# Ledger of designs, part 92: designed miniproteins, single chains, continued (5)

Each design is a single chain, and the fold is of that chain. pLDDT is the mean over its residues in the fold that is shown.

## One batch from the design tools (miniprotein)

Design m19171
Fold by ESMFold2-Fast:
Structure m19171 (fold): chain A 59 residues (1-59)
Amino acid sequence: MDELLERGYELGAQMKKHKGSDKDVQLALMKEFLRLLEEARRAGIDGEFLVAYQKGYDG
């Protein structure tokens, strides 16, 4: 579970870093986000995952 939250944070940071980049890169990051979000939802920590993602995105 801790690894999932760390991955969420890192994904948020990657999304912010690539905000002005190629759309295909952004699409790949969004696809990974949705995959991890479903994993977090199954584990009952989707709220914590979204908070970790947002913190990564915000820096």
Scores: mean pLDDT 81

Design m19172
Fold by ESMFold2-Fast:
Structure m19172 (fold): chain A 80 residues (1-80)
Amino acid sequence: NLEKALKHYEEALKALEAGDFETARKHMIEGVKYRGKALGLTEEQIKAALKAVDAAFENASRETLIENAKRGIEAVKEEL
């Protein structure tokens, strides 16, 4: 699951850098789901994290989303 989370976060970063926000959002959602399952997060914790991803894509700058994706990649690498 962590390997799948890493791949999704890396694809999200590529999509953000290309300006493809819809593809980036889908990959961030899948990355959060796989990472949450791997870490043993509750269903409610995963739902809260997904809601945060949704809010970020509605309200944050592209630069903030890129930094969030990079931090996600580094976090998963440390957890692998």
Scores: mean pLDDT 83

Design m19173
Fold by ESMFold2-Fast:
Structure m19173 (fold): chain A 65 residues (1-65)
Amino acid sequence: SKVDELKALMLKLAELLEKRGDFDASQTARKVAEMEDAKKAELMARALISMLSVEYPELMKEALA
């Protein structure tokens, strides 16, 4: 499902953020991936993607490749 794809992307982003030393953003991505509410998980994942696209554009290119 779309939510499963977003959760998988959140886990990938968490690993990339941890490697960059952004432990707070990494932890946030992991928490979004663990959300039981599919609607909330999708909204939070999209918000985080938007924020990270501004802060770490190269990291986002790597995550989406």
Scores: mean pLDDT 87

Design m19174
Fold by ESMFold2-Fast:
Structure m19174 (fold): chain A 74 residues (1-74)
Amino acid sequence: MSPEEERERLAGNLRVVADYLRSLGWEDLADRLLDVARNGTAEEMERELTETTRILSEEQVKAEQQAQLEAQLK
């Protein structure tokens, strides 16, 4: 895969993740991902994407579990 193609794919993924983070109120992380997508290296984009995806997965599961418990206790 060409370096340009890899960078565009990573930048696209960071945009999608940043939009999702912004919808969750995680504005600082969303801004950070957008900055890395614009000014960062491909390696930095890969690291940020991997780390953010892991954090999102863990927090998403916890948030959904808490929301379900709160809904049941209403």
Scores: mean pLDDT 74

Design m19175
Fold by ESMFold2-Fast:
Structure m19175 (fold): chain A 55 residues (1-55)
Amino acid sequence: SELDKIIESGLKLAEDMLAAGVPAERVLAWLEALLRKEFPPEVAAQVIARIREAL
């Protein structure tokens, strides 16, 4: 689904940032801000929750 593609892309970005030494809390905060700017709040919340669970 489109949602799964967004989650996959977000996970890849999160993993790359973590590998670069960015703290997990900062990675999640940045991703949430980015998602909320691009998507409706409910979609952004669902995506970030699934990324958080996968990390």
Scores: mean pLDDT 83

Design m19176
Fold by ESMFold2-Fast:
Structure m19176 (fold): chain A 73 residues (1-73)
Amino acid sequence: SMEQVNIQFRMLALKSEIYLAYERGEDPSIMERALKEMLKLYKENKDKLTPEEDKKFNKMIKEMKEILEKAKK
């Protein structure tokens, strides 16, 4: 649906922001803020997700957490 497409777009935009911040050596706080927003979007929309979308977003969040941990080193 259009609602599901909008959620996916927002998640991908935040993922892109984290990757760009990491690549540019930006302050980890930028990545922390974007990750918190991803977690909020996931939590608020969990009931609207298919099982496959739920798995996809959980994997995306896990990958972003790993990038943040690398940035803190």
Scores: mean pLDDT 84

Design m19177
Fold by ESMFold2-Fast:
Structure m19177 (fold): chain A 78 residues (1-78)
Amino acid sequence: SIQERILEKFKKLEAGDRTPVQPDEEELEAMTELQNLFDEVKENNKTDEEIRKALLEKGVSQEMADLLLKRRKDAEEN
């Protein structure tokens, strides 16, 4: 799925793979949908565990849910 491709690209970046990362129209749309879903779930749930469970229920992978939560924490700390 498109979400799996986005996750794979993020994993490659974390591993130091510097291949050109240009999000396609489909990837941008999927990222926007994923972010909107995350924001909606975050608004209705207060803990990271509840957010993760809600994302999994909506078909988001556990690894993608963990990535979104990590990015939120990084933004909050910076």
Scores: mean pLDDT 71

Design m19178
Fold by ESMFold2-Fast:
Structure m19178 (fold): chain A 112 residues (1-112)
Amino acid sequence: MKIPLSAEEQVELVKRMTELAKASIKHIGKLPSEQATKEARKFAKDAVEALKIFANSKDEKVRKAALELAKEVRKELEELKKKHSDNKELVEILDKAIKELDEIAKKAEEKL
């Protein structure tokens, strides 16, 4: 997918996305199980797609910002998983997202 933003604008966007992602995950953690599962599925899809785009950037600063986003999101998803450990569907969604984030982050780090 083509991103019509400069590298500096992409770094700013990724930093803003990191802050918003942390807030979104905290909010999901406060929802009832059914709503938490639905919102987590949507969030995981959007987060993985965004990370793939920025982690594959030609610009090293954008890739580094994407790695920090992956690290912060991974930590928050692990905490969400612990809080809702009885919700098996949610745990499976979060485990899949964490695994995808780790794979994308590792490939991006190898390009640094």
Scores: mean pLDDT 82

Design m19179
Fold by ESMFold2-Fast:
Structure m19179 (fold): chain A 70 residues (1-70)
Amino acid sequence: GPAEEARKRTVAGIVAAELAIERLREQGLTPTSVTVTEVDGRKIKAVATSEEATVTVTISIDDAVARAFA
């Protein structure tokens, strides 16, 4: 139902943001901001920014939810 779909989008946003932050940290960089947006109703896009670099992660909502429960 609508509440279940909203929860999936929330979980997908958290997963995408965590992946983007992790990618910056793997480069030895500290994240200063993270923005999360829904793309075409099927994907989540997270943009993590540091003082030196920006990382963008785009993941399907289904893949993000599957990753969260792995």
Scores: mean pLDDT 83

Design m19180
Fold by ESMFold2-Fast:
Structure m19180 (fold): chain A 56 residues (1-56)
Amino acid sequence: EDVELLTKIPGVSKATAEKIVELRKQGLSVQEIAEKLGIPLSTLQEWFAEYERLKQ
């Protein structure tokens, strides 16, 4: 599950990771997820870049 990989990113809590995964399942864009979580889009983009690195 993507939650475990997201929690390995510095600054991502398990609760935040679970919210990101649920919003992605709903088909929200990265920008919409950032808006829902109240975080800067640039921060969420950095988290997704790190997630892709960890997934490999």
Scores: mean pLDDT 79

Design m19181
Fold by ESMFold2-Fast:
Structure m19181 (fold): chain A 85 residues (1-85)
Amino acid sequence: REELLALAAETDPEVARILSAPEFTVAAFEGTRLYEAAKAISELTGEPLEDAVRVVAALALSPLAIEVAGGDPERARELLDAAFA
């Protein structure tokens, strides 16, 4: 989380805010564009908002994890798994 948070703080302050929360709850996303994206996904798919915020988190964190991992897919996966723990 700390490695992803450091990169996000320089590139995407809303992702940095979400990463600073202990868990990826709906409340952690409120007031961000990622929350609006999660609501749109929930409305279009019928998925619960709780699930939609996790999907949006994975999509937003994937490019950061790849960058921190230097293109190593195993390291990127470990960083993503740790962020959702």
Scores: mean pLDDT 75

Design m19182
Fold by ESMFold2-Fast:
Structure m19182 (fold): chain A 86 residues (1-86)
Amino acid sequence: MEIEERVRELAKKLTSPDPEEQIEAIKELYKLMTEHPELVLREAREGLIAALKSPDPEVQKLAQGFLDLAEVIAPEEAKRLREAIA
């Protein structure tokens, strides 16, 4: 499925050492969250954890905003993500 491949590509960018690539990936995944929240949170989980732990304040801020959206749309998956970074 085209959307699943796109989510996987964006998830790989979240693990990039380049904060600009991480920011782009978070913004694109944020858009996909409204239509495919469970797919996004499953496929991008490890990348989102990396972004939340990023030393770049913009990456961390956007990743936190993504987590806040996830808590509204898919609270069980968001709780799992929060527990992984505690």
Scores: mean pLDDT 79

Design m19183
Fold by ESMFold2-Fast:
Structure m19183 (fold): chain A 90 residues (1-90)
Amino acid sequence: MGILERLRKQGEEAYKEGLEAFERGDYEEAVRLFSMAAKFYKASGPESYKLLAEALRNLSRAYQKLGDDEKASEYQKLADEYEKKYKEFK
């Protein structure tokens, strides 16, 4: 398995654990795990920008649950930017 494939897989694992944390109401742990997923996806390159955008959207939702509306708004905007970058990447 190549290094980019390993980074993507590590991102997917962190993302899955983040969703599980979010579902049980552990929003602080969800923030940690979605942040980790986003970092792995970003390191994986532009093929992973759609996954990165999804991780950033869920990071935004977790911050919203914690009452951090400013960070929630910032991560939602960042997610939209990476979704656009992915669509521009052939």
Scores: mean pLDDT 88

Design m19184
Fold by ESMFold2-Fast:
Structure m19184 (fold): chain A 95 residues (1-95)
Amino acid sequence: PELSPEQQERVERLEKEKASSEELRELLLEIAEAAGYEVRTRVVEMPLLDDAALQALLDALAAEFRAEGYVIGVAELEVEGDTLTITIYGLAPRP
């Protein structure tokens, strides 16, 4: 399974407490280590896209991660001038 009920409750608790994206990422890393998963990071830089094109790209990147055996992903978006930086974190079983 992706997350145990106990792990899901921890995620929901942090969300209710308005935890920062960084705190959620740290929790994801802790859960991954406990579950025997590896966390993989992928960074993509590109020109700013419209909302529809950005959503299509995020969906495509998430599909690639799943195809490579990653079961959970988090995406962070940062805008610097005309450049969009997308950071994706995925979970995979350790080799």
Scores: mean pLDDT 65

Design m19185
Fold by ESMFold2-Fast:
Structure m19185 (fold): chain A 59 residues (1-59)
Amino acid sequence: NIETGKKLEQEGDEALKKGDYRTAALKYGQSSQLYDESGDFESSQKSARKYHEARLLDE
């Protein structure tokens, strides 16, 4: 569901803004998977990159 993937990506962005890198990574990962399942591979790849970046910030 593309709408759910977009919502999760936005929740990840909000968590990232608050410095909650663990929650941001979780939300971006879930968003990437839902975009992939919905056939939106471009958005899935974008969210996957955000996931990896958030994981790097989560020490």
Scores: mean pLDDT 82

Design m19186
Fold by ESMFold2-Fast:
Structure m19186 (fold): chain A 94 residues (1-94)
Amino acid sequence: MRKVKELKVEKELKKGETATVKVDMTAGNATVTAIASTTGEAELTISVAGGASGTSTGYVSGATTVASGEANVTLTITAKEDAKVVGVRVEVET
């Protein structure tokens, strides 16, 4: 089963700053894919309660992890240069 949630963030980050975005989605033994849209280079880390974490970098960053039995997805976006976080998309596939 596929669930998708998109959130507008519109947050300015200076180099080395982080933004945390929490996305309430139920994931039971699922693959979680997240994409952050940024105006500059940033690192995206996905954390899922009870699951693994993944990391990706780039202007538009994507990362995947496999989650088991747990709901909430936390995205941490770390700016590698001064950048705006435009939004995030999270997809859960069970």
Scores: mean pLDDT 68

Design m19187
Fold by ESMFold2-Fast:
Structure m19187 (fold): chain A 93 residues (1-93)
Amino acid sequence: SKAAAIEALAAVLEATGAAVLTFADRRTAQFAVGLLRHGFREPPPEVAVRPEFELVGPTQVRVTVARTRADARLTARAIYALPFPPVGFAAGA
């Protein structure tokens, strides 16, 4: 479920500070990076450090966040609020 995906991504981000998101295609990944960067230009006060989003492959986006529950959870929620959310993710190196 969407809720389970959010909790799983938030747990990885809180533990490691990074994840690599996989999107369905290159256009979706590029659109997601643009939307996420725009959405976090004025981050909410609960966010200690603005998350970073970077294309690391044609369909892969690396997310870097502060390793706090609030930063991880808010960032994971924003990612799964996208019109076309990622099809998967892995812990970032």
Scores: mean pLDDT 84

Design m19188
Fold by ESMFold2-Fast:
Structure m19188 (fold): chain A 90 residues (1-90)
Amino acid sequence: SAAQLKAAETALAQAAAYEATGNPEGRYIGLAEIYEELSKDPTLSAEEKLEYEVKAGMYLIQAGIAGPAGLTGGAGEEGRAFADKIYASL
């Protein structure tokens, strides 16, 4: 739908803005969530979906490398498990 396309474009623009600034605030979990949501678009090819899933997983791994502040509590543990699962599926 038009609303779904607009949401995806907005999410992608936010991710691009964080990436363009080198992500100085360490928004790794936020970036991972954006790419995970983008990967759920049913119009994507399997290859395009995997590309977004890989980006989400890479940011979750980066959050873990950056320290526990990025991966604290249940949400952080789930994020790490998701990243490990994505890498195992490649």
Scores: mean pLDDT 65

Design m19189
Fold by ESMFold2-Fast:
Structure m19189 (fold): chain A 81 residues (1-81)
Amino acid sequence: SLSEEQRKEALELLEKALEALEAGDRKAATDYLSQLANFLESIGAHDLSNEVLAAMLYLQLDEDEKKAKELLEKLREKIEK
């Protein structure tokens, strides 16, 4: 499980990504998600990092943004535990 400080940093990056998606700024959202995935990988949270990368894949392939948001919302719930 993530430490309190690690959880706070991960959630801040995730919320910035979701805010960018709501604003229609896919570039900014992808940049924040890249930072989040790299952060999670660096602390050994490989499963969570892979979930971020899956959401990014849906966004980068011009797939349904709803699916990307659904994955990120589920990730938020896992990080908040």
Scores: mean pLDDT 84

Design m19190
Fold by ESMFold2-Fast:
Structure m19190 (fold): chain A 64 residues (1-64)
Amino acid sequence: SVEELKEKTGISEEFAQELIDKYGDDKEAIADAIVKRFEEKVGRKLSPEAKEQIRKAVLEKLNA
């Protein structure tokens, strides 16, 4: 749910709702979207290694 996604990842309610509306239960797509948002916040493209580490951390939170 939006509430669970918000609590597990710390993202805003609006962003969590957007992810659920677009991806439903696709945890991999949700993790990819969160990584993309983090990259935008940093203001530059992340290395593949950095993206994979963030993605893995997000997936672990979503599976807990």
Scores: mean pLDDT 76

Design m19191
Fold by ESMFold2-Fast:
Order: sequence, then structure tokens, then C-alpha cells
Structure m19191 (fold): chain A 78 residues (1-78)
Amino acid sequence: SHSSEVGKALEDVLNAKDEAELARAAARLTALLQENPSQLPAFIEQANVFLTMMGKEPIPEELQDDPEAVVAYLVSQL
């Protein structure tokens, strides 16, 4: 299971209404994943569920070790 903070930060990214809010939400999500790298695999599984629902490609394997790259990929698909 993922932490409630990471889940909330992902929700904030998905529900961002403007570019500034998206940037703040993405920065917070990145920081949380950098502080808790053990949560990154569970986060990737959760993010891939949302990407699939949107008809998008899952997070590439080559990005999966870098929280910044993972979050940047997710944001690029929104």
C-alpha cells in the first residue's frame, strides 16, 4: 500500500486547475517519493492505473528509478 500523503499528492496533480497548481503539486509529489523511495513501485502501479484509464502508455521501465522522471512523465501525459 502507498502512503496517504503520496496518494493525496497524486490526486492534487490529477486535479490541478492551472499550470502553477500543477507545478506545486508535481514538486510535492516528487519530494515525497524522493524521501520515501520504497513507495515508488506502489506509486508507479497506481499511476499506471490512471494512465490506462486515460488511454495512455504506462511509465517506461527506464524512468522507474528516478522519481523526478516518473512524475515528469505522468504530468506530460495529462
Scores: mean pLDDT 83

Design m19192
Fold by ESMFold2-Fast:
Structure m19192 (fold): chain A 70 residues (1-70)
Amino acid sequence: MAEVEALAEAQAERLRAAGMPEADARALREAQIRMAELLAAGRHEEAERLERETLARLEASLRAAIARAR
């Protein structure tokens, strides 16, 4: 767990440095940690669902950022 938390935090920090809002970076960090917990508990279907939801949120956030940047 500690290793996953450290990797999730490092990724969130890189995304913040790249201009992602703090709230979005924090939500991604929390989702990555939760996904790891679900996988460790053998709850693979829930982990897969969370991954899809997290990717959809990331794509929506990126589309919104592109739209605002014009």
Scores: mean pLDDT 75

Design m19193
Fold by ESMFold2-Fast:
Structure m19193 (fold): chain A 77 residues (1-77)
Amino acid sequence: SADAEEALALAGEVQVLLKEFLELYKEGKVSEEELKEILEMAQQVSEAAEKKDYKEALALLKELKKKLEEVIEKAKK
């Protein structure tokens, strides 16, 4: 389905952003609270995907991508 294809593509983008986010966390540029929030959001995506609810997974991936981009941008300042 279109939702499943979009979710798979977006999951790839989110995986790249998660790697960058974790490197920033290792450098002390991201808080424990920000790490916890991102991990909780990633868990929600995993749960939606496991249920094959690709519409929900896509919506959650969009929110996670936005949050990752915001935290990464803030950490680089």
Scores: mean pLDDT 86

Design m19194
Fold by ESMFold2-Fast:
Structure m19194 (fold): chain A 94 residues (1-94)
Amino acid sequence: SMEELIEELIEKFKEALEKYAKEEKDPESLVRAMVSLIIQTLKEAPLSKEERKKLGEKMLELVKEILKKNGWEDYIPKFEKLFKDQLERLLKSL
């Protein structure tokens, strides 16, 4: 089902996020890598524009939690801005 696909994409993203957060020591590099991964995931997923937006926003919240846990909360505004700009471009291209 579509719900199962969305859950699988979220689980796969969580695994990738945890791996990147463990290996990456630079918050700006982590932010750029995570935005790219989210946008690529949304681009390739067989989802509607609305479903892509909701999935992307859920993935955004997961990255924000990791940034907070790592003491990188100051990077959240930069991450949100970069993500929103990239998501808007993606949704306009679909």
Scores: mean pLDDT 82

Design m19195
Fold by ESMFold2-Fast:
Structure m19195 (fold): chain A 90 residues (1-90)
Amino acid sequence: MLGYRAAEEAVKILREAAKKEPKDLAALFGEGSVALALGMGRALGLSDLEVARLSLKSLEGNLKTASGIAKEAIEKAKRLVEEALRKLEE
């Protein structure tokens, strides 16, 4: 549940950022990538750990091209997913 919940919250954070800065597509692409990880998780029955790992990899990729509000949102989403991963690996 922690991995799925972290991914859902990451999507919410990125969606809000995309609304505030619609000219910066990095937040929208970040949202789409994490939403895909959630969709694959639900369709394939992936574990919380697998969904969290896929979401983190997606966010790391999008962070490389992000700036401004999109970068701040992706960094916030990444910290949330990393915290969930730490708890799942304990």
Scores: mean pLDDT 80

Design m19196
Fold by ESMFold2-Fast:
Structure m19196 (fold): chain A 55 residues (1-55)
Amino acid sequence: SLADLQQQILDLHAQNVAAIDRYDETKSPEDRAQVQALSAQIDAQVQQLTAQIQS
């Protein structure tokens, strides 16, 4: 449902904020990659939400 997709996007944003905070402390390439992976997942979920709205 749209509500489930919205909740997933919010949950991913919360995880991304935590990952950014961790990367700011560590500056490690592993934590940098985690931030990028979460950003890509958010983009994918936003595309799914957009497709459902346009249906």
Scores: mean pLDDT 85

Design m19197
Fold by ESMFold2-Fast:
Structure m19197 (fold): chain A 80 residues (1-80)
Amino acid sequence: MAEELLEKAKEALRKGDVETAAELVKELGRVLGVPDLGEETARAVLEMAKAGASPEELVKVVEGAYELAKQIQASREAHR
């Protein structure tokens, strides 16, 4: 599920559909239990796109946030 949302977000960015990608990133954050990170990443993607960032740069930001979300999940599991 989470990986499918990540792939859909990356595809939307490659098609130039930044708004759809931002919504998918927010949903991915909710699914991973990190809604604040998801919302912040979506805002960063929208602002970077307005500043002229390439689709590949936007994809890297989303991939980095996904890896950080997995680290946060692992940390929360260890703290139970």
Scores: mean pLDDT 82

Design m19198
Fold by ESMFold2-Fast:
Structure m19198 (fold): chain A 87 residues (1-87)
Amino acid sequence: SREEAEEAARRDSEALAEEVGRERGWSEVARRAFFEVLYEAALEMYDLIAAGVKLPVSQEEVMKRWLERALEEAEAAQAAEAAARAA
């Protein structure tokens, strides 16, 4: 169901954010930014598949682009946190 998909996406996105955040030394704010992008991407992908929408590129390429966006948002949040602590 959609609700089960939402719970799975939340769990998996949180787990990945914790793992990547640990490896990269991210703050909780950066990990949350990464999580939010991935969680929204997972739900959008579920909705597109459920609606039978043909993707313009492969699902793997779409997810790769969302992962790159999630990394960019997390690194931006990390840099902002570091700047705030330095002030």
Scores: mean pLDDT 81

Design m19199
Fold by ESMFold2-Fast:
Structure m19199 (fold): chain A 86 residues (1-86)
Amino acid sequence: SEVEKLKEEAEKLLNEAKKLTEQARNRTAPLPPSVVYKAIKLAEEALKKFEYLQKVQKVDASKLVEEAKKTLKEAKEVAKRLGLGL
């Protein structure tokens, strides 16, 4: 199903965004700013795909939309702590 493929791709984007956000937050060595910007971009892309699934395809993605919003907020908070422009 095209819907299942879109959901799977969105979940992969969200999982990578979560991983990069945690790496930036809990790093033992300096990470390049691009890691944080990538986390933000991936979380935004995942959120758009989950919102499309929920609004247009009528799939129950409420929990995934909530998780994507939380991940995006956390990634932006990490960027702010590092003094990065958004």
Scores: mean pLDDT 84

Design m19200
Fold by ESMFold2-Fast:
Structure m19200 (fold): chain A 60 residues (1-60)
Amino acid sequence: REELEDYDLGRGALISGEIKPSEVPEIALKYGATEEDLKQSLLYPSRELARAIGRYLREN
């Protein structure tokens, strides 16, 4: 289940600081998150924000 793997990967990266907070909006919007997803805390990201970051990391 690739969507679950993307979620876990992205959430881990956001919590660990692997991706700088300033870089998160550009990456997340490119990979399918919305501006509404970006309004949530990076410590408790939306499912779609975490998946978008996970997709970015898996593909790059």
Scores: mean pLDDT 74

Design m19201
Fold by ESMFold2-Fast:
Structure m19201 (fold): chain A 61 residues (1-61)
Amino acid sequence: SEVKTTKVIPSPGDDDAERAETLAPPMRETLGGLRASAGGVSFKTKKLDEDKVELTVTARG
């Protein structure tokens, strides 16, 4: 099965993607509802605005 969770996080400046990637592990923990094995976890970021990125965490297991 697959569980996918999406959250918008603040990310000002030109290093938005790097900041979002740095936050990715804490986001997995914070979401709480992610119930798949760690080995099947992936994440990606998408810039929405100058100050915001969308972080998607996908877990397969």
Scores: mean pLDDT 57

Design m19202
Fold by ESMFold2-Fast:
Structure m19202 (fold): chain A 85 residues (1-85)
Amino acid sequence: SDRERLREALARALGVPVEEIRRWEEERRAKGGEPDRAEVRALIEEGIAGLEKEGADPAVIERVRALLREGRYDGAIALIIEYAL
């Protein structure tokens, strides 16, 4: 399914097992679905490290970092998914 493909892509971008993405998703649901901003930020930082390891364009990396600095977490996540797929 598209949702499962997105989980696998996110796990690949973050360099973690897909089971960790599922665990994080379940923990979010248990807490009423609102993510801890510090936890989301840490995941985005790991996504950046994954993109760097895969040899992504430095301009893309800097754009993700700029969005993270601005607190635009949804935008940062969207770019990581777009360029990690």
Scores: mean pLDDT 72

Design m19203
Fold by ESMFold2-Fast:
Structure m19203 (fold): chain A 82 residues (1-82)
Amino acid sequence: MSLAELRALGDAVIAELQRLIEETSDPELIERLQRLIAQVRAALARAEANPDDPRARLDAEVTIGMAEISLSSIKLEIEKRK
């Protein structure tokens, strides 16, 4: 995956995480969502700071994938609390 594609995917995941923060008033879920946003941002920043390091890009791709899985889990948790 190119660095530009990785940024686009990360930004999309961050946007969905931010949308869930707006949908919930639960401080525990807000904290979990903010932590995921911070993790994705940190991984992207590291990959962008080290463009010649394929491991940094792979680590960012894995971090984004894990955030997508967590996003799905948190979305179900929010639905159950309604």
Scores: mean pLDDT 83

Design m19204
Fold by ESMFold2-Fast:
Structure m19204 (fold): chain A 99 residues (1-99)
Amino acid sequence: GLSEEIKELVEKILSADVSDFVPSHYSELEKKKQFILSLTEPFVKKIDNPKLQKLLKAIENSKSEEELKVKLEEFLVELHNSDEELYEKLKERIELALS
């Protein structure tokens, strides 16, 4: 179901080697945040949804990988509920970036 799909997608993102996408002097948490923000920000700009904007800020402000995981899952659920087509496009973009 959607819950399992989102959990699998989040685990793929958090386990990815992002060394090629962000500066090496960033912490692992900061690297993951910057990678996630680079994927998600363009999609949030396409829809005027205050809840998605708040969830992006929560991702940016997360202090641990566990907090980041929870906020990213909440973001993807909200995106799916708000715009299924944008969710599918983001999912495709993530899968391509992780290939």
Scores: mean pLDDT 79

Design m19205
Fold by ESMFold2-Fast:
Structure m19205 (fold): chain A 83 residues (1-83)
Amino acid sequence: VLELLDEAIEAVRKEMEGEARNIAVTQLGLAKEYVEKGDLEKAIRYLEGALETLRTHAPDAQEAIDLVEKALEEVRKRLEEKK
């Protein structure tokens, strides 16, 4: 998951520009911090926020979108394993 988040942040930096890029990078960075802290519910919220930012401001950023979707799926699986 952390590797996917690092790849997603790199893709966002390559595929986006301006304020929307900064917002998406911040959201992904916070998601990474919450994964490291074990707060998977907050990590999911920030990943969903990053995905919404990408779809709204850079719908052609397909690599970044795919990586965020994959990270979101993996975090959701980890949350289910804790139940």
Scores: mean pLDDT 82

Design m19206
Fold by ESMFold2-Fast:
Structure m19206 (fold): chain A 70 residues (1-70)
Amino acid sequence: AESQLASVYTAAKILRIAGESRERVFEFTREALRKLFPNAPEADIDEAAERIANGEPIPEDVLQRILDAG
């Protein structure tokens, strides 16, 4: 769970450094989170993807809902 999230953060950072568009980084991050947490609410996945794509921390309530959904 936490290690998988760390991997998504690292991948998003690599894509940004490689010159990928913010939109592409967001799309990649969203799809990665959906695959890792298929039962998480879509709104929480979208917010988490937006935060990660911006290099920002995920709000704790959003993070907890995603992790609890598995």
Scores: mean pLDDT 80

